# Ledger of designs, part 110: designed miniproteins, single chains, continued (2)

Each design is a single chain, and the fold is of that chain. pLDDT is the mean over its residues in the fold that is shown.

## One batch from the design tools (miniprotein)

Design m7826
Fold by ESMFold2-Fast:
Structure m7826 (fold): chain A 76 residues (1-76)
Amino acid sequence: MSIAEQALQAAAETSRKVAAALAAGDLDGAIAALRELKATLEELRKQASPEELPALDAGIAAVEEEIAALEAEKEK
């Protein structure tokens, strides 16, 4: 399995967990799933080629934005 395949599989699994948590009103669970995905993408980034880095960096940034949005919802 390539780095890109591992990243896509991790994102798909996390997407299901986030959707389930949000459907249940569990913001903490959704944030925890996104943080686990971020950690997985950061580990994959350590093994990534220079050609794979832009996609992983974009993925990490997107996950960080989602975490920030859900953390902001918790402040309401």
Scores: mean pLDDT 83

Design m7827
Fold by ESMFold2-Fast:
Structure m7827 (fold): chain A 65 residues (1-65)
Amino acid sequence: SIKDTSDAFLALAEAVDVGAEVKIVKEGGKEVFVIRTETDEQYARALEAAARLRARGIEVRVEKL
C-alpha cells in the first residue's frame, strides 16, 4: 500500500542518515525493520531514529554488532 511504501522509505532514509545498515525481517506475520550498528555513536543515533519511526507507527529494532 501507499502507507507501507512510505514507511519503508522513511525507515531506509533514517538508517542511511545514521550510517548504519538496515534489513527487513518477518516476525509474527509482520515486517520489522532492523537497524544494525557498529559503534556506540551509531547505536545512540539509531535509537533516536527508531523513536521517530515508532512515533509514526513503524516497527523497528536496533541491534549492536
Scores: mean pLDDT 73

Design m7828
Fold by ESMFold2-Fast:
Structure m7828 (fold): chain A 74 residues (1-74)
Amino acid sequence: SDEEKREKLEKGIEELEKLAKEMLEQGAPVSSIRGVADMAIREIEEDETVSEELKKEAIERIKKILDEYVEKAE
């Protein structure tokens, strides 16, 4: 169901945010964090089982997280 898929996407996004925080703490460059975010976005775009609406929501959330981390790295 869309609810189960949304929960799974939310968990994946939470894990991505934690990974981005750890990467910043280790002194990883912003380009590395962008690379991880781009990979996650591509995986979501290629998943035919996820609705287009859920894909847009998940991708938008990942982009917002990336924007916050770029701002913090400045």
Scores: mean pLDDT 79

Design m7829
Fold by ESMFold2-Fast:
Structure m7829 (fold): chain A 86 residues (1-86)
Amino acid sequence: IPGAPSPEEAARVAAELLKKAADYLEQGNRSMAASYATAGAVVLASVDDVPEEIVKLFREAIKALDAGDSEKAKQLAEELYRVARE
């Protein structure tokens, strides 16, 4: 599809969006955290054949955000970015 990101690009963008979501959650801004987390999910959903490891890390980060655990969400976002870059 013209202009569609690669799974690697989508995963990196999703990781950056999750990191921003975690930063906003740490600041107590749940609305912005939810918006950035949703944007990350939409980016990943826009591509086919995303590796299972990427999907698993993203789901774990969303669970951490839902639990209010901004530190764990940041760690998972950094791991997702690292895996997506490699």
Scores: mean pLDDT 80

Design m7830
Fold by ESMFold2-Fast:
Structure m7830 (fold): chain A 74 residues (1-74)
Amino acid sequence: SLEELAKEYGVPLEELEERVQKYKDFFKKNINLTDEQAEKAALLYVKSELYRKHGDREQAEKAFEELQKIIAEK
């Protein structure tokens, strides 16, 4: 979960939540995703960025692939 990643990498949960909200709004406005799809997409994007920043390339790629599937389903 986002909470678990925040604890694992020592990142404030509030910062990750703000970033999720920002990308959720982006996906709703620019891609026309539903609220539920945009929430899932934003979570995956934030997780992929966090994994990449900490050198976990495999987890970052996996999260990004799941994001691409959500976008393709719209």
Scores: mean pLDDT 82

Design m7831
Fold by ESMFold2-Fast:
Structure m7831 (fold): chain A 98 residues (1-98)
Amino acid sequence: MSEAQRRIAIMREITNFLTQVQKIAQETLDDASIAQIRAILRQFQREFTRALAENADVATIKAMIDQTVDQLKPYVDDATYAKIQALRDALHAKLEAI
């Protein structure tokens, strides 16, 4: 796979993950918690775009995802957090396949 194809594949999986997290937040949380999660995900998207432009490896991207998921924990209940962790684990597996 070319570097460009790898970058596109990573971007697609990350975009899908962010969309799923946003959907869970919209369906389960109050407006204040949704606003905080949106801010955290926007910060992640900025940092991720920069890291991807700098050719960050999969290990670095996985660490950034883990840090972002940890930042969401104060704004969600345990059941919602478990769903987000399952999405993170699925994303890790997909990134390892790239």
Scores: mean pLDDT 86

Design m7832
Fold by ESMFold2-Fast:
Structure m7832 (fold): chain A 103 residues (1-103)
Amino acid sequence: MSKEERERAIEQIREGQRHVGEAALALARGDREEAVRHLDEAARHFEKAASLASGEARRQAEEAARHVRRARDAVRAGDDDAAGRHIAEALEHARRALEALRS
């Protein structure tokens, strides 16, 4: 992974994290459509980060994207407990992706 690819991957993970945070806030206020929109944006950013990353950073970014998609499906199904669990998992995997990219 080049320095430029690492920097772009970090930027993509940070944007994904920001959108997950916005989705959590939207869900807390009952704005399910806004939550889904932000989760779809977060998934795109984590998938882009995975495409730029390698090794552990790629695996963690892929898991973040997977959990964001499961959170989106849970929001659409009206399962707020499952949505919250998958949002928390996505943020943890995104944090681990950043650690791997910075080491």
Scores: mean pLDDT 91

Design m7833
Fold by ESMFold2-Fast:
Order: C-alpha cells, then sequence, then structure tokens
Structure m7833 (fold): chain A 87 residues (1-87)
C-alpha cells in the first residue's frame, strides 16, 4: 500500500509541475490536489470516493476550459489505475 501511495504522490507532483510550467489556472491546480486527496483517502481509509469524484468533475466542467477538463480527466485516469492496483 505504501508503494502505491508514494506513486500517487509522485504522479500528482509531476503533473502539478507540468501544469505550472504550462501556466495552468489556479482552479485546475486546486482540483488536481483535491483529486489526489480523494485517491489517497480511498487507499488509506478504504472509503468509496466515487460520488465525490463525480461532483468534482462537474465542478471542473463548469469552471475550467475544455482543454483543462481533458487534462484533469487524463490525470484522474492515471489515479484510478493506481487505486485499482492497490486493491
Amino acid sequence: KQDIVDLIKALSEGFLEALKEGKASEKLLELVERLTELALKEIEKGENVEEEIKELLEEAKKNLTPEEVRELEAFLKELKKLVEEAK
């Protein structure tokens, strides 16, 4: 479990650095950090966060550009892969 937690943190840090270099909005950075927290909560606490992720994606679609939504969805896909590997 710790190995997957470390991978999620590394993925999040790398993605955030890439977004900062690309001058991404503060809102996109915030939502990436919130998705990372939800993924860690699911792995560390065993809590189902599917509804919280759905609400976050709806918030993203209302507040982000379509390009930023695609970047967030790509990040979520990688997070879900790591969370599934932890099960």
Scores: mean pLDDT 80

Design m7834
Fold by ESMFold2-Fast:
Structure m7834 (fold): chain A 68 residues (1-68)
Amino acid sequence: SIEDNLEGVEKILQDFERNNMYTPSAIAYLEDMIDGLKKMKEESKDEKLKERLEEIIRRAKELIQKAK
């Protein structure tokens, strides 16, 4: 389900934080993830899903900014 997929994404973000995964490949992965999540948010009609997607996107952006 979408909820299971988002839980997986949240775990990936947690792992990136724990392991200081700030390589160019890791940053590219996060940027691609953000683009995908933005598309899901734009296409979704579920307000709760949109809110969760916004939170995940914000967290991923913070990780990218921390790496720069």
Scores: mean pLDDT 78

Design m7835
Fold by ESMFold2-Fast:
Structure m7835 (fold): chain A 92 residues (1-92)
Amino acid sequence: SSMEEEIAKKEEEELGKYGGLGLKLASDAADLLSKGTPEEQQALAQKMYDAGNLLGEGKAASNLGEIGKKKLKEGQKAMKEAQDEVDKAVAK
């Protein structure tokens, strides 16, 4: 129905708002690693990219009740783990 299409479009637009989050966080992580090898920078940027995408998916799904809240928590946990690795690498 048109109402189902509007809901789907809004969910895709919400996902779109966070679709760049992984890429932005990966770029930020790479910029913070001035002393790492390209491979180390790439690995950490990839971790931030994956975590940012998971967080974006969780944010987009947050209105889907308990399942959405669970996805958001999983994304937040992944972000914390990725950020801890960035902080450890930057502290060197």
Scores: mean pLDDT 69

Design m7836
Fold by ESMFold2-Fast:
Structure m7836 (fold): chain A 60 residues (1-60)
Amino acid sequence: VEELVQKAKRYRLAAETAEENARFHKELGNKEQADRAIKVAEKYREMAEKYESEANKLLE
């Protein structure tokens, strides 16, 4: 269970970093790079939620 919790935390941090990167590229006018970073952040959030759900399932 701890391994799943740690993975969830890492993916949440990765999502936050990707969102920050997306804002940076958007401000520079790099829309395509910003859009890619948004998609990456979205995927990392989904992974974090998946691992959180798996950890909760093992606890219940």
Scores: mean pLDDT 80

Design m7837
Fold by ESMFold2-Fast:
Structure m7837 (fold): chain A 83 residues (1-83)
Amino acid sequence: MVTKEEIEEILRKTFEEKGVELSDEVIRNIASLLHDYFSSTPVESLTEEQIETLSNVLSQLFRLSEKEKEAIKEALRRLKEKA
């Protein structure tokens, strides 16, 4: 099972690679929400539709830009590949 710390690490690395700057608080909050979601939905079972839906929900909650949303989608794909 993916840990909250692993989610946070992949988010930070993906954001750094894509030139996205989000506060530590926002990154931790996103990781917490994703960890809760993955408690009931295995990360390896994520579909592209679920990745799109999760990124849309997070973008609305945290008022993210399109660039930040795309970085989250990439982080979710990386989490799936690592699982």
Scores: mean pLDDT 84

Design m7838
Fold by ESMFold2-Fast:
Structure m7838 (fold): chain A 68 residues (1-68)
Amino acid sequence: SESEKAVKELEEALRNGDVEKVSRSLIRIMNKGDEESIERALELLRKHGFPESTIEELRETWQRQKER
């Protein structure tokens, strides 16, 4: 799926330190991702040392975007 592809691209970008690809894949997950894809993305960010404040901000942004 689109979401699964975006999560895999995020994982690869994080391993390679490709900031532009990290941002691009995160945007795609946030715009088209389901709850499972978002949680997997946030877990990948935690594993790569992103602060919890960043993770919380991303989750909050996604939740607002999901609400219609």
Scores: mean pLDDT 80

Design m7839
Fold by ESMFold2-Fast:
Structure m7839 (fold): chain A 84 residues (1-84)
Amino acid sequence: MKIDRAGLRALLDAMANHPALKDKVPVLTDEQVDELFDLLDTDKDGYLDEKELAELPDILADLFDLTEPEHRALLEELIASVAQ
């Protein structure tokens, strides 16, 4: 499984619109999404591969203060929904 920049945008938008996450996750600008994608895409191939996706829940939980088990479960579900 992998996601591209559009997949990351879709994930972040889904989080910002989810009833359990919307108060913690704002709608990010295109510039903010680009900065986050560039940070995560360490090998610069234009995709977040399976190893980078394994770190994504921890990075997003730290970034948006998603410390509750329910938030982690939703995050994993949303990542799976956008990954190909």
Scores: mean pLDDT 77

Design m7840
Fold by ESMFold2-Fast:
Structure m7840 (fold): chain A 79 residues (1-79)
Amino acid sequence: MKEKIEEFRKKYLELMKKHGLGSLTPEEFARVMAEVLNVPKELIDKLGVDAAVLYVTLKELGMPEEEALERARAWEKSR
């Protein structure tokens, strides 16, 4: 589990670096992440952009949808 979380962080940061996202506003970040990961607007609406990106990335790592959703929600609640 910890290894999958670390892999998510690496992919997340790589995406930010690839698209020069270091100084983006939350709005710009939401738009770019939706574009880069093809995140549905409905998912962003439900979870917020950060949690939606986390959810999509965890699914790419082979995590079950239910577990990925729980992790994404935990991320949102921690903020």
Scores: mean pLDDT 66

Design m7841
Fold by ESMFold2-Fast:
Structure m7841 (fold): chain A 92 residues (1-92)
Amino acid sequence: SEIDEIIEDLRNLFDAVAQLLTPEQRERLRAAMDRLIEKLKKLSVEQAREAYGRVVAAVQAILDQGRAEGKTPEEIADRLVAALDRILAELE
């Protein structure tokens, strides 16, 4: 299904980002992604695509800014988790 494809794209994005983080930070990010994925399963395809686009944009901005500002993996992980939780809350 199209929702399953979006979820797989999110998992692939998570796997790529997780390579930049410590094991502890990976677990925190995984938990946030799992919460988002469960919400996406209950949305329309259009809403899920919009949510995916927001996640991609947020992840890219946080990684680019984090590298430019010399942020630690822990600080980057905190920003990523906060962004995912904010997106989840806004999806209601």
Scores: mean pLDDT 82

Design m7842
Fold by ESMFold2-Fast:
Structure m7842 (fold): chain A 71 residues (1-71)
Amino acid sequence: SAEEHIRRAEELLKEGKPMEALVHASRALQEATDPALKARAYRVIGEALRKIGDTASAEQAEAKARELDPE
C-alpha cells in the first residue's frame, strides 16, 4: 500500500539510504489517492533529494507537499 511504501521510505532515510527512499516514496506517490498521503510522500522525496544534494528538486517537492497539505 501507499502507507507501507511511505513508512519504508522514512526508515530508509533514517538508515542513510536516500536513493532507496526515493524509489519507495515515488511508488507511494503513484499509489496514493489521498492528498495527505501524497503530501507525506512529497515530504520524503524532498528530504531524500536534499540529502543527495539536489536542492532545486527538493524545493519543488516541498512546494508540492505544502500545496496538497498546507499548515
Scores: mean pLDDT 84

Design m7843
Fold by ESMFold2-Fast:
Structure m7843 (fold): chain A 88 residues (1-88)
Amino acid sequence: KLKEELIELLQTLSGWSREEAEAHVEKLEKALSDPEFEKEVKEKKEEWIEEARKAGDEELVEKLEKAKSPLEILKYIGEKALEYLKKQ
């Protein structure tokens, strides 16, 4: 289900077709199979949690702390970016 949610998020953010969004999710999953990139995302998780706390976004803090994979972390960050863009 995480892959489907990311496809929908990318379609909304970029206006991509489903096929284009799916191809980009596949590329992201392949990039995350690289231990160095996975490590970078996990290290960034702590930075993003701190930024969410400073913003008073307790829901995002909880989601990031409970995230089970680097892909799930990136999904929550992308969802929050979309939310902020829609407020403008």
Scores: mean pLDDT 75

Design m7844
Fold by ESMFold2-Fast:
Structure m7844 (fold): chain A 72 residues (1-72)
Amino acid sequence: GLEELEARVRAAAEEAAAFLRAKGKDALAEEVLRLTERVLEEIRTTNLGARGTLEALGRVLAYIEAAVRAAE
C-alpha cells in the first residue's frame, strides 16, 4: 500500500544520503533527506488522491536520482 511505497522512498533517500556523504556532499545529503520527509509529510496531511500521491513520490525519486548523478 501507500505505507510500503513511502518506506521504499525513505530507504532510497537514506541510501542516496549515505552515498552523497561518502562523496563529501553533506549539505546535499541533508537537503535530500529534508525534501523527502517534507514531501512524505505533505502526502500524509494533504488529500492529493492516489494519482497525486504517486506523482509526488515520482518527483522525489527523480530528484534523488539527479542529486546522486550530480555527485558522481
Scores: mean pLDDT 82

Design m7845
Fold by ESMFold2-Fast:
Structure m7845 (fold): chain A 87 residues (1-87)
Amino acid sequence: SIIEKKIDEAEKLVKEGKYDEAIRVLTPLYAFLRGLLLAGHKELFPYYKRVLDILKEIAEKKGDSDFVKVIDLEKRYYAKLFGEKYE
């Protein structure tokens, strides 16, 4: 799917150290997936988790500890909301 391809593109950019390019790919995808999850599309949660994991990795590599905490809270919130264990 296009979602899978965009996540794979962002992961590749992060491995290459291209954090700003990865953020440009992930930001619209994050907003889109979050909106659909809030509208009840629970089946998209695995993709949303992958996006959050990549954003957290970027934040950690950039030394943004405040954003890391925000992402961790969002991970816990959505995992509880959908009754799933977050790994």
Scores: mean pLDDT 83

Design m7846
Fold by ESMFold2-Fast:
Structure m7846 (fold): chain A 73 residues (1-73)
Amino acid sequence: GAAEDAAAYAAGAEGAAIATAESLGGKVLGSRGEGIDATTGRGVVETDKGEVEVILSDDGTEIILNGESLGRG
């Protein structure tokens, strides 16, 4: 249902943010995920090199580093 979909997007966005932070050589110090709606989630990871945010949606993924968007893919 919608609650399970939102939870899945929250978990997916958090996982994507962690993977992005690790790919940039950052050490993960903390992470969180939240469901915005049934098709959109947000993941935020604090690292020793700064904050990584990922917005995961059904139309793509947006990566935000220290408040600056790198675009959608």
Scores: mean pLDDT 76

Design m7847
Fold by ESMFold2-Fast:
Structure m7847 (fold): chain A 87 residues (1-87)
Amino acid sequence: ALASLSDEELRAAVEQAVERAKAMIDKLLAAAKDDAEAKAKLEEAIKLLEREREEALRLSDERVRRLVVEGIERALEYAKEKLEEVK
């Protein structure tokens, strides 16, 4: 469980999750046939990240909640930046 991780382990796990999320977004963009598909995939990814953020806000452990929410917000910012680039 996330609450059973040490601070170092939790930070490392969150950082890896953020990097994996960014890599997934990059793969979605690289696989898109046109800007319309890229935009649709990014909008879908943003919706999923927003739902993950709402779920993370329900975590009872303040330490886990703060770090997980911060990580999701970083991935969400990245996805939104890519959406603006696609236009």
Scores: mean pLDDT 82

Design m7848
Fold by ESMFold2-Fast:
Structure m7848 (fold): chain A 81 residues (1-81)
Amino acid sequence: SIEELWEELVKLFKEYNVPTEAEAAVALAIALAREGRLDEARRMFDLAKQIIANDPSLSEEQKKKLIELIDRLEEALEREA
């Protein structure tokens, strides 16, 4: 479910010490998607993925795991629209 994907993502954001801006971007993306604002939601998901991809403190494995969960979350939300 969307809530299960979000809970797992929040857990990993805390475990990996991901910048709060990434969590905020995903939270905003979920809200925008649920309002039917899919283009704006996609931009916020892209922002979160960019923050993660550009973080030198994260391993490549951590980045792949976070981005995979964000992509699955985005796909699930787009299917509900």
Scores: mean pLDDT 88

Design m7849
Fold by ESMFold2-Fast:
Structure m7849 (fold): chain A 57 residues (1-57)
Amino acid sequence: MTEEELLASLPAGFDGALLAQFLELGGVVLSPEQRARLEALRDRRDMVRFALELLAQ
């Protein structure tokens, strides 16, 4: 999955919390620290890049 593919599949109002929920629904187990880091990101591309790193693990 590319950054553009993930961005296109998410609703326009997504934030780090929604993205964390999306990852958990996909079977990714997030630590509290990983979740907090994702929710702290303000830039949507940074959120998506971090999410893709978590998916690649």
Scores: mean pLDDT 75

Design m7850
Fold by ESMFold2-Fast:
Structure m7850 (fold): chain A 91 residues (1-91)
Amino acid sequence: MLPLSEEEIERRKIEIARELGLYLADLANLSPEQREAMAEAYALAVAGAPQEKIRELLLKASPNMSGDIAGFQELVREIADGRLLLELEQL
């Protein structure tokens, strides 16, 4: 395993989360504005942004997205962590 700085690890997790948001938005055939809002919401879930900001972005992506923002953050973090581990194993 190559040693990455804590800052580099965090940046890569944010990138992975953003890419996941874009991928899911494309599958749902969202508008460009909704797509970007989804990507930013996923990135911010890992980056430790305020829950209110994440909720606003999720609502921009889908007007009916309400619910457990903490659960959303936990899920996105788990996916990003798992993906990063796979990438580190391939290095």
Scores: mean pLDDT 77

Design m7851
Fold by ESMFold2-Fast:
Structure m7851 (fold): chain A 77 residues (1-77)
Amino acid sequence: MEEEIERMKKTADELYEKAKQAIEEGNLFEAEVYLSLLQILHAISKITAKHHPEYREQFEELAKWIDEKIAELEKLL
């Protein structure tokens, strides 16, 4: 589970960087696609926290971190 959380964090970071690059290049379509994928990861993190109380704090922290990245990207769009 901890390894899975780390994997999700890495994936979210990669999606965030790709979205930022797409914005810088003026590719709004790709930026919105990467933003949508981040929103899906955020939803998965929240659902996992709800259904796995033993890992709730870790997945709630992950969801908050992803939400902050989404907010940063939305300010750039």
Scores: mean pLDDT 84

Design m7852
Fold by ESMFold2-Fast:
Structure m7852 (fold): chain A 80 residues (1-80)
Amino acid sequence: MDEVVEKIIKAINEHDSPEERLKAISEILNVPYEVIKSLLEKAGIKIEDLTKQDIGDIAAYFGRILGLLNDEQAAKIIKA
């Protein structure tokens, strides 16, 4: 649904910190923030170093694997 895409893009743009953006995305996707944080830490990624585009890529990835987003919706988030 395009509404989910717009909600994700809005969350990324309304928050000033990577941590707040990631928390907002985790709520939209119904994924616990601590699960996403743990996966990023295991990959050697610091949340504080994430750009808006990185958060968009994370949202697209999890939305796709959870079946909440299709390929077209994920591509719209990545390109925003």
Scores: mean pLDDT 79

Design m7853
Fold by ESMFold2-Fast:
Structure m7853 (fold): chain A 96 residues (1-96)
Amino acid sequence: SEELELLERFLRAVREGAPLEELDRLYQELVELKLPEEVQRAVTILGVIHAAEIVREEGREAEISEAGRRALEEARARREEAEEILREYIEKLRKE
């Protein structure tokens, strides 16, 4: 399953702290798959968190807009929910 392969690659990229360019490529491929809305939101949440960590590691956190900071706070609050949604969806795909 292309969906399963891309989701597993995306989660690995997030866990291993892959470069933003690699994460963005995987994210765009996942968007094109038109996944269920809840799954797509979960992917976006984890992507926002990872992007913010890279920006922080580069010493550029001051460049994050007020809107970006609010989005990050919302994403962090929903991280565990997003991880569970993705885990359940991946398990469903493995059973198909």
Scores: mean pLDDT 80

Design m7854
Fold by ESMFold2-Fast:
Structure m7854 (fold): chain A 80 residues (1-80)
Amino acid sequence: ILSEEEIKLIEKMLELLVELEEKNPELAKRLMDALRNKDRKALEEELEELEKIMSEEEVQTIREAAEIAIDHNEKMEKEF
């Protein structure tokens, strides 16, 4: 079960991804695909591209939220 703080981080990530979609829709799509596929290698590659166009704080928020989302998804698959 995600905490309220973890949910808040995921919500912030989604807001940042909407902003990214306006600036670079291809990169936003690749990030969303990496998250859906739980592909941590692809996620790290796309986060490196994000560092060129977003602030360190924004990239860190996306990194932390993405790790929480993937970890939660993996845990749910193991329990079900």
Scores: mean pLDDT 77

Design m7855
Fold by ESMFold2-Fast:
Structure m7855 (fold): chain A 68 residues (1-68)
Amino acid sequence: ETPEEVAEGARAFIRASPPELAKQLARDILRAVGAPDEVIETAVRYAESGDREKAAELVAQAILDAAR
């Protein structure tokens, strides 16, 4: 699948997940694509604040950036 499809799939999965699973998924995906610790921390903070949409967006963008 295209990077855009992979990013959208990850976004949808995080948005549909319970908060604890959403945090784990964001962390694991961001680590897998080599995102800096600061980006991982930001995504976890978004998930903890209840903003799963922002966490999902950050993860999707990191997947797209890694595909460049």
Scores: mean pLDDT 79

Design m7856
Fold by ESMFold2-Fast:
Structure m7856 (fold): chain A 62 residues (1-62)
Amino acid sequence: VKLTGEELLKITSIPGPITREKLVEAGFSEERANAIIEEFDFDKDGKLDDLERMFLIAYQLS
């Protein structure tokens, strides 16, 4: 999933682990939040930890 600069800024502003609910609260649609979690939730716990979040950010910069 490639994010816009605005979407990436919103993600970097979320404190702690990134959940689907936090993404929706940050202004993402439920569909978009689900796509982001599905793509980068490698341990399948329903949230993005610090390492998964860093991988997401690095992927957007590639």
Scores: mean pLDDT 77

Design m7857
Fold by ESMFold2-Fast:
Structure m7857 (fold): chain A 87 residues (1-87)
Amino acid sequence: MLSVEEIIEKFREFGEEFIELLKKNPNVSEEEVEKFEKGVEEALKTMSTLSAEEAQELLRIMTGLVLEYAKKILPEEEVEKLRKLAE
């Protein structure tokens, strides 16, 4: 099992890549990008208050939700990059 610190780092890397892909997408507004940036920061703060098991479950839920959203708006190649970071 990953430590809470390792889980937080993994989600940070995943979230940063997701935000950068959204910023490059002309169909995503600046307001939508800002909402996701805030969501990532709030999730990271929440993970820091959880046990390793709870943080791992939150990571699984959050990465899953982001990947389902990404499949609707991003090219398959960009979704695959995010999927690899979620592993």
Scores: mean pLDDT 83

Design m7858
Fold by ESMFold2-Fast:
Structure m7858 (fold): chain A 124 residues (1-124)
Amino acid sequence: MLEEERRQKEEEERIRKYREIILEVLDEALSNRELSRDFYYPVNPEAFPDYYKLIKNPVSLSSIRKAVEEGKITTLEEFREKLKQMLENVKKYYPKDHPVYKKAEELYKMMMKLLDEKEAELNA
């Protein structure tokens, strides 16, 4: 096999495996409706008129899923960065005692743990 063809096939297979892991982590998060529902859709600007003035990089679970489906997120690291951005956005907008703030930390911890476990399985 030509070296270029081999590298291309290895890259495509890696992207496919990462996509599967990301979608499985997203599906697991969405199955926990109580924990995930506040983070699934983009924030409604009519309900929160100052949100997009304060938050320059808005992220929702649905926007992450769309980016994965469109091939804009192809690595586990890019997925981790999006989850971290979503958490930081919540922490910037909500006070520490707010239920949404606490749920965001729990959701982030759950998703990161599951992602680390699935990545370890891939590398075994």
Scores: mean pLDDT 87

Design m7859
Fold by ESMFold2-Fast:
Structure m7859 (fold): chain A 83 residues (1-83)
Amino acid sequence: MEVTIVMLDGSELKLLATEETPLEHLLNAVTLAKRLDPEKVRLAFKGQPLEIKPGLTLRQALESLGVDIDSLGDKLTLELVEA
């Protein structure tokens, strides 16, 4: 699926991921690409911060918010927020 990350400055980063992609991998990819400190930022869905735990997948993080990732189709928008 296509994941769009809205950055703190309002710019967008688009990357390809699956529902089984660990959130740590997405956060690391974003912070590496944008030269940000991964300890100072989090990913959020519609303003709700996503918890990052070892091995926690994108599906599991969204399910914790009551969101079925399969209902979102092939596109997902996440926001980068301050930790």
Scores: mean pLDDT 80

Design m7860
Fold by ESMFold2-Fast:
Order: structure tokens, then C-alpha cells, then sequence
Structure m7860 (fold): chain A 80 residues (1-80)
């Protein structure tokens, strides 16, 4: 289904964001999330509102301490 494909793509996005945060820090992780969410929007014809909501959620998590941010991103990944 479309939702299963979106869910799988979001899992891959979150894995890449976590890896980027661990290796390069929050600024690089935000830039990656923005790029990947734009790609998902185009691929699955998602709304601008849906993209912005997910990006804002990721930015809020990434504004926390690195250890806390990694924990919350992993929890999001497990919930998908």
C-alpha cells in the first residue's frame, strides 16, 4: 500500500538522520532530513503541510542534547 511504502521510506530517512547526527552533528542531520523529506514529498505526492510537520518534529528532537536526540529518533523509528 502507499502507507507501507511511505512508512518504509520514513524508516530509511530516520536511520540516515541518526547516522548523520552521530557522525556529523545536528546541523548536518537537519540538512539531510530537509533534503530527504523533500524527495519523499515529490515521490509520494505528500502535502507541504505533512513535510513541514515532520521536519519541525525532527528539528525539535535535534535541538536537544545529542544523546537524548538519538534516543527519541530511535523511538520514532521503532514506532513506525
Amino acid sequence: SLMDKVKEALKELLKEVIATLEEKGAEAAIALAEKKLEELKEKFNLSDESKEAMLETIKKILSKDKEEAIKELKEMLEAL
Scores: mean pLDDT 85

